# Designed miniproteins, single chains, part 104

Each design is a single chain, and the fold is of that chain. pLDDT is the mean over its residues in the fold that is shown.

## One batch from the design tools (miniprotein)

Design m3607
Fold by ESMFold2-Fast:
Structure m3607 (fold): chain A 79 residues (1-79)
Amino acid sequence: LSDLEKGILLLLYAFPDRPLSAREIARFLGVSQSAASRALRRLEAKGLVAHDAETGLYSLTPAGRALAEELLAQQRAAL
């Protein structure tokens, strides 16, 4: 995973009850909306995020949540 893809997974994990748009994700991570949209499409292709076509919102899949937990454990161990 790219650093941006990891950041998206961790951001969505921090908001477990709130799906986020690509624009909101871009704003939180300080990246362009196009960069966030490309990373989200890659994560969706990997089955790590789900996209609601009606709302345009993204949320974690069970696999995405498990990976976000693993990334948090690795980040804490690196300190």
Scores: mean pLDDT 83

Design m3608
Fold by ESMFold2-Fast:
Structure m3608 (fold): chain A 92 residues (1-92)
Amino acid sequence: MELSEELVEEARRAERERDYGRLLALQARAAGEPKVARAIEEAARRRGDRAARAVMAAYVAELQGVSQREAAEYTGLSVRAISYGRRLIERA
């Protein structure tokens, strides 16, 4: 399960457009997580890149079985930001 060439091309386009929230959402779709991708897109649109990163951090923390506090420590984000990201995933 590797990134397809189509996903790489889409990522290059999003990067050229300075749309980093879209790049993270494409990564989530490549992982087979469309709800996480939608949550990332919503966070980026409403609160920008830090919120999109918080959604991704919440998702990865859940996958790896680490606490929100540990995820905050590793990413430099606040526990509140990661909690917000988790709520967006649950709502998507």
Scores: mean pLDDT 74

Design m3609
Fold by ESMFold2-Fast:
Structure m3609 (fold): chain A 55 residues (1-55)
Amino acid sequence: SMDEQRARLEARQAEVDEQIEQEYGAGSPRALLMIGASQGVRDMHLYVLDREEEL
């Protein structure tokens, strides 16, 4: 279930990246900042899931 949640978070992040690129323009500075921030949040969620699995 934890591996499934990780895979789901990664898939969702790919969709978010596409939406940001569509709204702000692929490769634009704003899109890059938004994607970076979004990926940071995704990485935090992955870290929490990893810790939960290790417990």
Scores: mean pLDDT 78

Design m3610
Fold by ESMFold2-Fast:
Structure m3610 (fold): chain A 95 residues (1-95)
Amino acid sequence: MEKKREELRKKLAELAAKKKEELAKAKSEQEKILIELEAQKEKVELLAEYGFMEPEEAERQLALLEEYKELVTKKGWNEEELVKLADERAREAAA
């Protein structure tokens, strides 16, 4: 388990560095949002692979990220609209 934790930390650090480089090259708000969503997807997949996230929770988060990607790519949603949707869903889940 401890070896997997160190390996996971290294992979998460590499993912964060890659995200920073991709964001520096991004030319549009849509491109930046898509980079953030892709990085979050890879993070969830890593956490699930290494046993730090339950499979059901990982599937739920991946489904939400795919929905957000569709809203951005098909409907032109911006960051503000995605944040509002996420906040509304968080309130409903807390109730």
Scores: mean pLDDT 79

Design m3611
Fold by ESMFold2-Fast:
Structure m3611 (fold): chain A 64 residues (1-64)
Amino acid sequence: ASERDLAAGRAAGLAAGLSEEQAEALGKMVDKAGGGPNVTPEMAREATGAAPGQAAVAAQLARI
């Protein structure tokens, strides 16, 4: 696993207001997708279980 991608996804999730557990799940999705730009809002929602709007913000932040 890419530690950088895991950390970037976790940081994006926390910045979007996700719980620590949800943010960790987003980090794993960023790693699986091969980087934040490859994560769609739908992938973020499925990985975290977050509300669609919150998941979309998290996915957008993961692209930075």
Scores: mean pLDDT 79

Design m3612
Fold by ESMFold2-Fast:
Structure m3612 (fold): chain A 56 residues (1-56)
Amino acid sequence: GLEDVLRGAEQLREALEAGELSGRLAGMLVEHFGKESGHPEFGRELGEELRREGGE
C-alpha cells in the first residue's frame, strides 16, 4: 500500500545520504515501488524528490 511506498522511499533516502545509491537509481526504484503498489503518480513525485536530492 501507500505505507509500503513511503517506507521504501525512507530506506532509499537513507542509502542516498550514505552515498550507497545515486539519486537517479533511487528515483527509478521508488517509481517502481509506486507502480507495483498501485500508486504510480505518488511514486513518480517521490522519484523526482530523490533525484533532486541526489543530484545536488
Scores: mean pLDDT 77

Design m3613
Fold by ESMFold2-Fast:
Structure m3613 (fold): chain A 74 residues (1-74)
Amino acid sequence: MSDLINRGVRLNRLGRQYRDQGNNQLASDYYVRAGDLFDQAGDLQGAIASYQNALSLLPSPQIQQRLQQLQQQL
């Protein structure tokens, strides 16, 4: 569990780095992967924040639906 959270944090950092470089596709991909790791770890707030960051850069119906499902669990 701790390892999944630590990996998620690192992927979020990479997402921010690529976002700052203007590479929205790579940034979104890293945010989605971070969200998946937080979700696996049971960190719903971390997963929600990561998916929101991904959606802020690129629209994705699949990620939007997943985000809505997670928000209902809070």
Scores: mean pLDDT 86

Design m3614
Fold by ESMFold2-Fast:
Order: structure tokens, then C-alpha cells, then sequence
Structure m3614 (fold): chain A 120 residues (1-120)
């Protein structure tokens, strides 16, 4: 857990510095360790959401969509957890922004409606 959080935080630092290649490297290292250690879904969802954000900033919208969808999938089973609920909402917002950037207004509207309705 400690090592996963440290690597995820390094990814965030490099993302904020605009070094997206190093951000991706550290997020992927955090993800690999989190998966191998069977970390809780909330930790995996956080890393996937961060990968979605960095790929969107790189203009790699198809990769960003895949990572946001993974974050949503891992989050929707435990929305009573405040951190999980926050990651879920942030991933939906990221998907909305990405579809808007792609010009896919139909998908963007679909995602926007989901952001204001709890998953069933």
C-alpha cells in the first residue's frame, strides 16, 4: 500500500510538471504492484482515473476512455465510500470531457446524464 501510494504520488508530481511520459511510467508501476498485491478496488480505480487524465492531456483519447471505463467499473460497486464515490464522479467527468474533445456529443450527453444518476 505505501509503495503503491508513493508511486502514484510521483506520477501526479510529474503530471503536474507536464512530464506525461514519466507520469505514465510511475502510474504503470503503481498499477502493477497494486494488481500483484491484490490491492482494494478503490486503489486500482484511483490509478486508472489518473492514467485516464494523463492520456487525455496527451491527446490519446481512445486510451483515456479505456482507463476511465476501468475506473468507473471498479468504483460503481462501492459508492458509499467517499473516496470511491469521488473517483467514480471524476472518471465520469473525464469521460465526458474526452467525448466532447472527440466531437462525440451523443456519448458526452449519455455520460453527463450518468454523472447525475446513481448506477443501478
Amino acid sequence: TKKVRALNNLGLVYENLGNYELAIKYYNQALEIAERSKAPPKILATIYNNLGNVYRKLGKYEDAIKYYEQAIKLSKGNLEDALVSTVYTNALVGLYETYKLLGNNEKAEEIYKKAFAPPV
Scores: mean pLDDT 85

Design m3615
Fold by ESMFold2-Fast:
Structure m3615 (fold): chain A 88 residues (1-88)
Amino acid sequence: HMEEEAKRLAKEANELFKKLQDPNISLDEQREYKKKLVEIAEKMAELTVEITAKQLNIEFSDEEIQETKELARKKAEEVADKVIERNQ
């Protein structure tokens, strides 16, 4: 049930990364796409934790989920910044 949502988020992230790699993109567009990628990364991290918990029949605390989302956010920001620097 959550697998379809994860696929939709992954597709959206891939489209945003392709846009972010465009050398003709404006600075405002770079900021917008980066913000959206970060939001998607947080949502995907939350879904991944929920899927893993169900598959392994374990329970994660709200704190563990929030920490995972925060790490995903930070990593997405770092990756987006590197893409911007290397392609523009």
Scores: mean pLDDT 81

Design m3616
Fold by ESMFold2-Fast:
Structure m3616 (fold): chain A 66 residues (1-66)
Amino acid sequence: GEAERQAKLRLAQLNAAEKAIKEAKKKGLTPTEVIVEQLSSDTIKAVVKTEKGDVTVTLTVEQALA
């Protein structure tokens, strides 16, 4: 149903943010801010701002939930 779809999207957004933060930390960068945007019904963009620039991760809902 629609409620289940919205719940999965919310979880996918949280997971995308977490994956982006981990990616920034793997590069030795310090995350200062995280911005999550829904680009489409199936695609999420997470941008981690760091002291040395932005780390961007773009994932489908399926990839974010994996």
Scores: mean pLDDT 83

Design m3617
Fold by ESMFold2-Fast:
Structure m3617 (fold): chain A 74 residues (1-74)
Amino acid sequence: MFDEIAKKNAEIKKKAKSKLSPKDKKLVDLVDKYGIVEASIIVAEELNISLEQARELVLEAIERFVKEVEELEK
């Protein structure tokens, strides 16, 4: 039961990510691997921007991803 739900959620996430820009997909993948805080730190260091700016970019990418997931769950 839980494995079927996990598989469905993984498929929805994969499809949602495919609808994102390459930049947004990379940011969402970082969040999936490291979490929001760590992903924001990595982005800030990689792009040489403030942690606050990196956090805004990550949150915007997540918001776009969540909208794509919600559309697929309807």
Scores: mean pLDDT 78

Design m3618
Fold by ESMFold2-Fast:
Structure m3618 (fold): chain A 67 residues (1-67)
Amino acid sequence: GELKEKIKAAIKERLPHLTDEQIEAAIDVIEEKGLDITAEELAEATGLSVEDALRVLHIYREVVYNA
């Protein structure tokens, strides 16, 4: 949906080293498990570093709550 595209764009801009596939996988995991997912859980599910997973979660929450 439109919100998913906005979140993807924000993550891609701030974390340009992540691939489109990695970003989409991370968004899909967050949508499945909810916004209270931990960075460690997201990292394990996607193969991202815990640091990158934490940054993705922060950006996701920021876009959703400030929409």
Scores: mean pLDDT 84

Design m3619
Fold by ESMFold2-Fast:
Structure m3619 (fold): chain A 56 residues (1-56)
Amino acid sequence: DGERRQREQQLKQEIRQQLIQQYQTRYNLPPDQAQQKADQVLPKVLQSLKKIEERG
């Protein structure tokens, strides 16, 4: 389903931005480093969201 794929990408983008902000604020990382870290953990965050959905 193409629309589901597009919404998944949109959610991914939103989560990425949130992660960047969190890493800058809580871990005191510079913007570039926060972006890199967010990109690294994004797949794991998406997997965690799917697990929450499965559990209810």
Scores: mean pLDDT 76

Design m3620
Fold by ESMFold2-Fast:
Structure m3620 (fold): chain A 75 residues (1-75)
Amino acid sequence: MKEKVREAGEKAVELARKLGASERAVEAVRKTTEDAAEAGLSLKELAEHLRGLGEAMPEEREIFEKVAELVEKLA
């Protein structure tokens, strides 16, 4: 389970960079994925947390939504 969350997070980071995310947003995706893996969260729960990053960084909300959709598709 932890490995699947980390793999999904790596793909999420790659997608965020391809979509032109700031380094702050990319780092937020990485940290959220690491925290989710350590907490034993599911891919669906990781996706919810990734969407939540849009509240702190509303200028990049669309990127976090696309990244969350990718993670949900992997679930």
Scores: mean pLDDT 83

Design m3621
Fold by ESMFold2-Fast:
Structure m3621 (fold): chain A 65 residues (1-65)
Amino acid sequence: AEYVPKEKALEYGKKANEYGTKGDAVKAAEEARKGGGSATPGKGGDEANEAAAANGVDMLESIYA
Protein backbone atom coordinates (compact mmCIF):
# COMPACT_ATOMS: atom_id res chain seq x y z
CA ALA A 1 0.00 0.00 0.00
CA GLU A 2 1.42 3.34 -1.07
CA TYR A 3 -1.49 5.46 0.02
CA VAL A 4 -0.88 6.91 3.43
CA PRO A 5 -1.20 10.38 5.03
CA LYS A 6 1.82 12.50 4.18
CA GLU A 7 1.78 14.01 7.65
CA LYS A 8 2.36 10.56 9.10
CA ALA A 9 5.18 9.99 6.62
CA LEU A 10 7.15 12.70 8.40
CA GLU A 11 6.62 10.93 11.71
CA TYR A 12 7.75 7.68 10.12
CA GLY A 13 11.02 9.39 9.29
CA LYS A 14 11.83 9.64 12.98
CA LYS A 15 10.75 6.15 13.98
CA ALA A 16 12.22 4.65 10.81
CA ASN A 17 15.63 5.59 12.14
CA GLU A 18 14.74 3.80 15.38
CA TYR A 19 13.24 0.80 13.58
CA GLY A 20 16.38 0.52 11.48
CA THR A 21 18.38 -0.18 14.59
CA LYS A 22 15.79 -2.62 15.91
CA GLY A 23 15.49 -4.32 12.56
CA ASP A 24 19.20 -5.00 12.52
CA ALA A 25 18.93 -6.75 15.88
CA VAL A 26 15.93 -8.77 14.72
CA LYS A 27 17.75 -9.81 11.56
CA ALA A 28 20.75 -10.89 13.60
CA ALA A 29 18.52 -13.07 15.76
CA GLU A 30 16.86 -14.62 12.72
CA GLU A 31 20.23 -15.25 11.10
CA ALA A 32 21.46 -17.09 14.18
CA ARG A 33 18.27 -19.13 14.27
CA LYS A 34 18.48 -19.93 10.57
CA GLY A 35 22.16 -20.82 10.73
CA GLY A 36 21.79 -22.91 13.85
CA GLY A 37 18.68 -24.67 12.67
CA SER A 38 15.15 -23.72 13.62
CA ALA A 39 13.67 -25.62 16.53
CA THR A 40 10.44 -23.65 16.58
CA PRO A 41 10.54 -20.99 13.83
CA GLY A 42 6.90 -19.93 14.12
CA LYS A 43 6.53 -20.16 17.87
CA GLY A 44 8.86 -17.44 19.06
CA GLY A 45 8.99 -15.40 15.88
CA ASP A 46 5.45 -15.53 14.49
CA GLU A 47 4.63 -12.16 16.04
CA ALA A 48 7.91 -10.69 14.80
CA ASN A 49 6.98 -11.79 11.28
CA GLU A 50 3.70 -9.88 11.43
CA ALA A 51 5.42 -6.82 12.88
CA ALA A 52 8.13 -7.02 10.21
CA ALA A 53 5.52 -6.77 7.45
CA ALA A 54 3.92 -3.69 8.99
CA ASN A 55 7.34 -2.20 9.74
CA GLY A 56 8.39 -2.64 6.13
CA VAL A 57 5.48 -0.58 4.86
CA ASP A 58 6.01 1.97 7.63
CA MET A 59 9.69 2.44 6.78
CA LEU A 60 8.91 2.77 3.09
CA GLU A 61 6.50 5.61 3.82
CA SER A 62 9.01 7.29 6.15
CA ILE A 63 11.07 8.40 3.15
CA TYR A 64 8.08 9.57 1.12
CA ALA A 65 4.36 9.02 1.46
Scores: mean pLDDT 49

Design m3622
Fold by ESMFold2-Fast:
Structure m3622 (fold): chain A 89 residues (1-89)
Amino acid sequence: MKPTVEEVRELLTQMIDAIKAEKDLTIRGMLAISMISEVYVTFRMHEIEISPEIQATIAQIQANIDDRDKLVALAEQLQELVVKELERA
């Protein structure tokens, strides 16, 4: 069964909170990659194509993986875009 929009938002919030709390650069990077993977799985389960805006945000997360403040801001932006796209479907 595919998750609800609310369940997706809650999961991504928990992942962002983990990224915010993590002090180790390597572990924080792995958490960010895990969040990206969850976004791909979510879109596949909902049979929705990933928008160019989400793809660009994912690329920016990967480029800024060692910059905590940018990573957190981009992760929050990714969550908002994901929720918005799911609500449109």
Scores: mean pLDDT 86

Design m3623
Fold by ESMFold2-Fast:
Structure m3623 (fold): chain A 55 residues (1-55)
Amino acid sequence: MEEYVRRARAIVEHLGVTSRAQLTVSALRTLLESLGLRASPATASRVLDEVFAEL
């Protein structure tokens, strides 16, 4: 989980995404898969919630 949150946070910061509404679960899954990380929709949703709870 920590690795997914860390990578997702880096993506969000790099892309300048400031709200959860700007990034869909499907978009995050695609971006994570490009980094070799496979996530279910449930996992990706939890990662988004965690990243934006910290922002």
Scores: mean pLDDT 77

Design m3624
Fold by ESMFold2-Fast:
Structure m3624 (fold): chain A 66 residues (1-66)
Amino acid sequence: MTLEERERVVREVLAEMEPLAEELRANMPVEEAAALLDERVAALLRERDPELAELYATRKERIASV
């Protein structure tokens, strides 16, 4: 699986989470909603491809530490 293919899967997962994202943003602070969404996205990625989930976590951690 290429990086482009993995990015497509991530985008599909995020698109599936849009309705929940909208609901969470309406009911709680942005930071808390973002944390819950991130956990849900990570869980879905692990379910579909555990290797992809690890790549997503590594990429996010790298961005956050800069």
Scores: mean pLDDT 70

Design m3625
Fold by ESMFold2-Fast:
Structure m3625 (fold): chain A 117 residues (1-117)
Amino acid sequence: SLEEEIKKKMLELIEAMKKHENASIVKYPFDLSILPDYKDIVPNPMSLSEIEQMVKNGEIKTISEFKERVELMLENIKKYFSKDSAYYLEAEELYKYAEELIKKKEKEVEELKKKLE
């Protein structure tokens, strides 16, 4: 089905992002005992592992919803860390990488929609 193909494409995007050199900054939720002010600056934390579970559980069903969660995840890093920090720069590089991959998968989904109806 189209829904199963979209889910597969989102899981492929997650695997590609996990393999990026900067993946460690987003892969798992931050330990709030180490960053006690994190939730004051970032009220909606998001990690790649949480996005993966949302895709697997059907909470994220579209590439658009997936893109929103990835953007939230990366913007959270950029909100918390200084523009001169390694984490901020690593998040910007991962953001550009993710945008290009998502754009490619959005195009693949539109091609599938045309094939199915």
Scores: mean pLDDT 86

Design m3626
Fold by ESMFold2-Fast:
Structure m3626 (fold): chain A 59 residues (1-59)
Amino acid sequence: TYVDGAIGMLEASGLSREEAQAIVDQARQDALNSGLQGGGSIMSLMMSLVSKAAMEQLK
């Protein structure tokens, strides 16, 4: 799934599964709480936020 892919990407960046899961959960929460207009899926929004979080973790 997209979520599993995001977790795998974060783990590949050196995060533990637990840390990756927390980031994905936070990204999902942020997407839902943003009041974002869903032209796309919530999953697409989550993936964008997860990618952003992964890049921040690599700093």
Scores: mean pLDDT 65

Design m3627
Fold by ESMFold2-Fast:
Parts: structure tokens; sequence; C-alpha cells
Structure m3627 (fold): chain A 76 residues (1-76)
């Protein structure tokens, strides 16, 4: 299964960045986005792909390293 993932980080204030994750997958696929900050992995969001890109947003401090991972699984 092929999933196309795009991650964009944009400064929205002096101390904050907006993290935008866009995932494009086949219809009937459950997409989950994770953010890892300071070694802790948290769920940013989950959604079903309907053949259009799914977008998730998160905020982080600009001095923090944020790593993003996307997981896709077919729905039963």
Amino acid sequence: MTVKVEVKKEKVSESTVLVTVTAEADKGVLVTAYAEIEGKKKVMGTGESTGKPVTFHGLAGEDLEVKVTVEAKPLP
C-alpha cells in the first residue's frame, strides 16, 4: 500500500510553529499521524481516507524537535 506524506512546519509566532501533516492514501484506509516531542510519541489525529488527502495540525515550541510519523492500515 502506497501512502504519500507531506510535512510542513511554519512559524506562527516568536515561540510557536504550526506542524501540518498531509497524507494521501487509497479509499477505505485508516490514517494515523503521530508526533514525537522530546522522545515521547503522541497521536496527532486519525481519519479514514476517502480518496482525498487527510490533513492534521499540531502546535509545538520552536525550540523543540518534532518528528512526525504516519501509519496507514486498511479498514476491515
Scores: mean pLDDT 76

Design m3628
Fold by ESMFold2-Fast:
Structure m3628 (fold): chain A 99 residues (1-99)
Amino acid sequence: SEAEKRAQLRELVEEALAILHKVITEDPSLSEEARKKLWEAMRRLNEILANSENLSLEEVLDRVIEIVREAIKLFKEEGLEDAARELEEILKKLEELKK
């Protein structure tokens, strides 16, 4: 059902936010520019969750998937391969919800 998919989406976004927050707060090698971009990604994800009832499930999924893909690319550029892999597992589950 859509309600079950929305609940799963919320859990996946919360998991993504936890990964982003951990990297921002615990990784001393992260550049100031990368840290700023990750904070912006977290802000955008929180804004989507706050506005999720006013958006279709497809719109929420598409926006979240875009932000998660951007964060994965940034993690790979910064050499954060483990964090990138964790987000790739979340991305896979988000893409499965879109079907």
Scores: mean pLDDT 89

Design m3629
Fold by ESMFold2-Fast:
Structure m3629 (fold): chain A 89 residues (1-89)
Amino acid sequence: SEEEKLIEEAKELAREALRAAKEGDVERFNKLLNKLYGLALLSSNQEARGAILKLVQELSAAMANNDVEAAEKAVEEFIKKLDEILKKL
């Protein structure tokens, strides 16, 4: 389905954003967060939309604080949440 593809893309973008954060690539990180935000706007699933928006907020805060551990935790919790949503689709 379109929603399943969107959720899988969001999981991959989250992993890429974490990698950019760890590498200190602020430009790539911001582009990936913008793509995640775009997927949230396209999502028809309220739980998935909420999870993506929460991740964008948490990753932005982690990057602002240079808190890699917070970024890793945010992405881990996000992926687990999306996997739960996929099981219900």
Scores: mean pLDDT 89

Design m3630
Fold by ESMFold2-Fast:
Structure m3630 (fold): chain A 100 residues (1-100)
Amino acid sequence: SRAELQALLDRIEALVQQYLADASKIMSDGEFRRIQQGFETMLTNIREAIEKGDYVELIMNSGALAVTLTMMNFMNPELDRGLVDQIVDLLREMERLAQS
C-alpha cells in the first residue's frame, strides 16, 4: 500500500541522514554538498513516485540510490557499511512491496 511505502521511505530517509552526518565529518565541504544534493534529489524522486503511483520511477530511483550508497562506501571505507546494508535492504523491501 502507499502508506507502507511511505513508512519505509521515512525509515530510509532517517538512515540516509545519519549516513550523511557521518560523511560530512570525513570529506570536503564541496564534495559533501554535491553528495547531499544527489541523495536529496533521489529521495525526492522516490517520494513523488510513491505519491503518483509511478512504481517504475520508484524502482529506478531506489536502484540508483542503492548503487550510489554502495559505491560511496567502497570509496570511503571508514563510513558505516552496516548502515549502508540496512538502507539497501529497506530499498529492496520497498521495491518488492511496490510490485505487489
Scores: mean pLDDT 87

Design m3631
Fold by ESMFold2-Fast:
Structure m3631 (fold): chain A 94 residues (1-94)
Amino acid sequence: NMERARELAREGVRIAARAARELVKLGDYDEAEEVVRLAQEALSAADNGDTERAARLLEELAKKLEEAGKKYNSKELLEQAEELRRIARELREL
């Protein structure tokens, strides 16, 4: 299941990239950088076979996007947070 873990983590990175673009449009450059960094750490963890760490990092990222989505009233960020939680659950079930 290492291939599936990497695929899921790559999906997480793509979602994080979309969220970072939204955060940049909202003027939150620091949060955009943090979001990309956390997603890259999750991918690195998955590449090393640490699916539990990858899932935790994506859950942390989802929480940050939910908080930002509420702060900026952004439905896009809230939807991306839900997508990341789904991916984190799938990683834990591998």
Scores: mean pLDDT 89

Design m3632
Fold by ESMFold2-Fast:
Structure m3632 (fold): chain A 87 residues (1-87)
Amino acid sequence: NAGRDAEGAARGAELAAEHPTDPTRATAAAISGAGALFAAKLEPEARGAEEAGRGALEAARAASRGDKEGAERGARRAREAARRARE
């Protein structure tokens, strides 16, 4: 379910942004992002799943570097994309 995986990516990204120095949160966001990208390949009509996955990967990378603003930007992108994936 691409919409569910997009939601997971957005949630993972948000948690990584809240804890930018926590490698466990960054890893979880990366895994959720990869899942959303995979789901987008199975359900290409699900709007936003690919974008949610990319946002979560951006948040994970930024968080792993302690870049709080970059992680928040990725999380915001993933959240907006997840909203579209469920429409």
Scores: mean pLDDT 80

Design m3633
Fold by ESMFold2-Fast:
Structure m3633 (fold): chain A 94 residues (1-94)
Amino acid sequence: MEKVKEEVRKVLEEAAERVTKVILDNDPSATPVAERVRKILEEVADGTPEAVRAAGNSVKLLALKAGLSQETADEVRRIVDEAAEKVEEIIKKA
C-alpha cells in the first residue's frame, strides 16, 4: 500500500518536471505557465488515472491559451497521458 503511493507520487513528480522542462525549453519566459502547470498536476495528488488524464487536458489548454505552439501543447499532453498509464498499471498491481 505505502509503496503504491510512493510509486504514484514519483510518476506524477517526474511528469511535472518533464512538462516544466518542455515548456521552458520552448519559451524560457513562460515561467508563470510552468508554475500553473505544476499546481494543476499537484491537484491530482490522489493519483487516479482519470484525474491525471483530466489534468493533461487542462495543461494542454493552458499551454495553447498562453500562446505556446501546438507541438509543445501536444508534447505536454503526451507526457501527462504516459503518467496516467503508469499510474493505472501501478494501481492494477496493488
Scores: mean pLDDT 76

Design m3634
Fold by ESMFold2-Fast:
Structure m3634 (fold): chain A 93 residues (1-93)
Amino acid sequence: DERLRALLEELIELYKEFNEKVKAGTLTDKELEEYLAQVRALQAQIAALEVSEEELRARFPELVEEYLEEYKPFAKIVAEYQAKKLGVPVPAE
């Protein structure tokens, strides 16, 4: 449980750092790729704990809400970057 909490807190902090760089206009494509690698590593560790989303929400409701709030802007920027990298039109909001 403490390990799960720590991993969620690390993931939330990573999203916050990413979002702050986006707001500051300082995020580079290289930094975006580095953040994606770190996010994937943390997500893999959380998945290995075999906890459902329902169980996460029941155990850590405040952390899950903070996670979702920070994840939404991160996911949008990543989707736009991936579309641009693939040479397809940027997805509409």
Scores: mean pLDDT 79

Design m3635
Fold by ESMFold2-Fast:
Structure m3635 (fold): chain A 71 residues (1-71)
Amino acid sequence: DVAARFAEAAAELREALAELASLEEDEERVARLRADAAGVEALAATDPETSLAAAEHGTEVVRKHTAYLKS
């Protein structure tokens, strides 16, 4: 079920963004990433497969940046 997988991926993306927001001082960058995530969730109603891939990719990008900030 793509919708169920999307719900999991969206939850992971929200968790990754929350962790990033706790470390990132650039509030504009955090706002842009959150806006991108909201766009992915909006797309899920019409294109759940593309939205799933975008949520998974977004989580990877956010987690890599968080790891960079911790380095």
Scores: mean pLDDT 82

Design m3636
Fold by ESMFold2-Fast:
Structure m3636 (fold): chain A 60 residues (1-60)
Amino acid sequence: MEVFKALFETTKILLELDPETAERIARKASEKAVYANLSLEERLKLMTDTIKEEYEKLKK
């Protein structure tokens, strides 16, 4: 399942960020996943997609 690969990749991204930015992004992603009435796989995808989107906004 490609979701696990995305989870590991987004975790590496968070570890490279400063702590305040990492917390903000992780919090936003987690809140979206918690309030979603979705399966585990769909919630993990929503979380990893959110982390990736926020990271791309920081780069460009």
Scores: mean pLDDT 76

Design m3637
Fold by ESMFold2-Fast:
Structure m3637 (fold): chain A 55 residues (1-55)
Amino acid sequence: SSTEEELGKKLGEMQAEIAAIAEEARARGWSREELLARAREVADKMQEEVDKIRA
């Protein structure tokens, strides 16, 4: 399989997770600080997954 195909799949999964976080934040009344902290965790995990695919 192509690396680009696997990266595309991972990006789609991360976008879905970000959308789920936004939905959760709306439902639970999260602060902007809490949203940013959670988004940072997702971004860090995404970078880790991308690095593994590209390694």
Scores: mean pLDDT 77

Design m3638
Fold by ESMFold2-Fast:
Structure m3638 (fold): chain A 96 residues (1-96)
Amino acid sequence: LSQEQLEEAIRRGRELYSELSDYVEENKENLQQLRDDSEKKSIELLKKGTDKDNAEGLRHLALSYIAQSQLNGGDGSLRGLALLSAEGSAVAELLA
């Protein structure tokens, strides 16, 4: 990837993480259900293997990690951020 593409991917990954974190906070009363639903949806989407399904599957996987982190007192949120940031180049390209 070019340096410009990497910077754009990081920016979009950060925006997506912020959006998902806000969504988790808005749904804090239902964290366990949110975690379970997102995990199930991520498995279904990632198994399909299309570019769009992979992007959406990674989004749901990250959401599951963020929700699980809240349930565990902050353990695991970095995994969701790392997934979105590290794989965010592919996700950002698919969402652009």
Scores: mean pLDDT 66

Design m3639
Fold by ESMFold2-Fast:
Structure m3639 (fold): chain A 90 residues (1-90)
Amino acid sequence: SLKLLLEAAKESLEEAKEAIKEGNLAEAKIHIGVAHFALSLALYFLEKEDPLLEKAIKALNEAVKALDEGNLEKALEYIERALEEVEKLL
């Protein structure tokens, strides 16, 4: 169900947040990737653009970019934004 995809994304984003706080960039990227996949699949099943899902996915893309630049604080801010958008959909 759509709800299960959103709950899976939320769980993965919480794991990404912990990995970032621990400085584990590789682990953070894996969890972000899982969340990104779940949200993209959710958007596909909606057959319509959803502004909150689009914002969450965009935030995850920016989080990965921040991690690649070594900016852990900025990456964490983007993960928090994605979590806020996902929470609004649950």
Scores: mean pLDDT 86

Design m3640
Fold by ESMFold2-Fast:
Structure m3640 (fold): chain A 84 residues (1-84)
Amino acid sequence: ELEELIERLEQAIREAEEVIRQAEALAAEFGLDAEGLRELAEEAKRGFEEAKRAAEEGASLEEVKEMIRRVLEETERRGRELAA
């Protein structure tokens, strides 16, 4: 089921890019720090790319899922800080 996991990771990367775009739009409207948003963007994308690489290198499904979960939690946490 590795191919399905990789496809999901590719989708997660696209979703991260969309969230980034929306966050940048909100930053422009509310005057938020754009550098923080760019760093958040890079971290989320990097995390998903790292999870994809781990999957390709034979990491277990549970390990890859845990990596994805951590990326999502960190992204959400930092997103809330930037929006608050």
Scores: mean pLDDT 74

Design m3641
Fold by ESMFold2-Fast:
Structure m3641 (fold): chain A 73 residues (1-73)
Amino acid sequence: MLKETLEEALKEGLSEDQAITVAMAVQGLRERGFSDEEVKQFRDELIKLAKAGASVEEMTLAASKFALELEKK
């Protein structure tokens, strides 16, 4: 759920803006019918990127690329 993803991202040390970005991107994948496994991998990659110092803009671009890669399966 959106709230659970947001809380998990905040617990991982992300800023509020980064956590919201992750939560919204994860919710979008769930709505498109991706598996829990795919959603988890996508979420973990965005959190990893955020922890490495990525901006919200960089995270948004990365989220689009990760989602596109998952859709190619």
Scores: mean pLDDT 79

Design m3642
Fold by ESMFold2-Fast:
Structure m3642 (fold): chain A 87 residues (1-87)
Amino acid sequence: RVEELLERLREVGRELVEAARLAAEGDKEAEERFRELAREGERLAEEALRAAEEIPDEEERRRAIEELLRLVGEIGEEAREAVEKML
């Protein structure tokens, strides 16, 4: 369910940030892995959003969507900061 998708997204997010950091250090294999993980994260976020929209309780649905948006935002900021070190 949504909780399982959010946990999976957190795992992918951690790997994404690590790949971004390694890519910033000049690891070209990590750069490729970063792109693959970014696509997987996007797919998981879309799936989590659809699952959250299926929640019949309005408050639970809102909280699930808010948590998803917060998590995606945090992962995006951390990955962006890691990539900016390459510049």
Scores: mean pLDDT 79

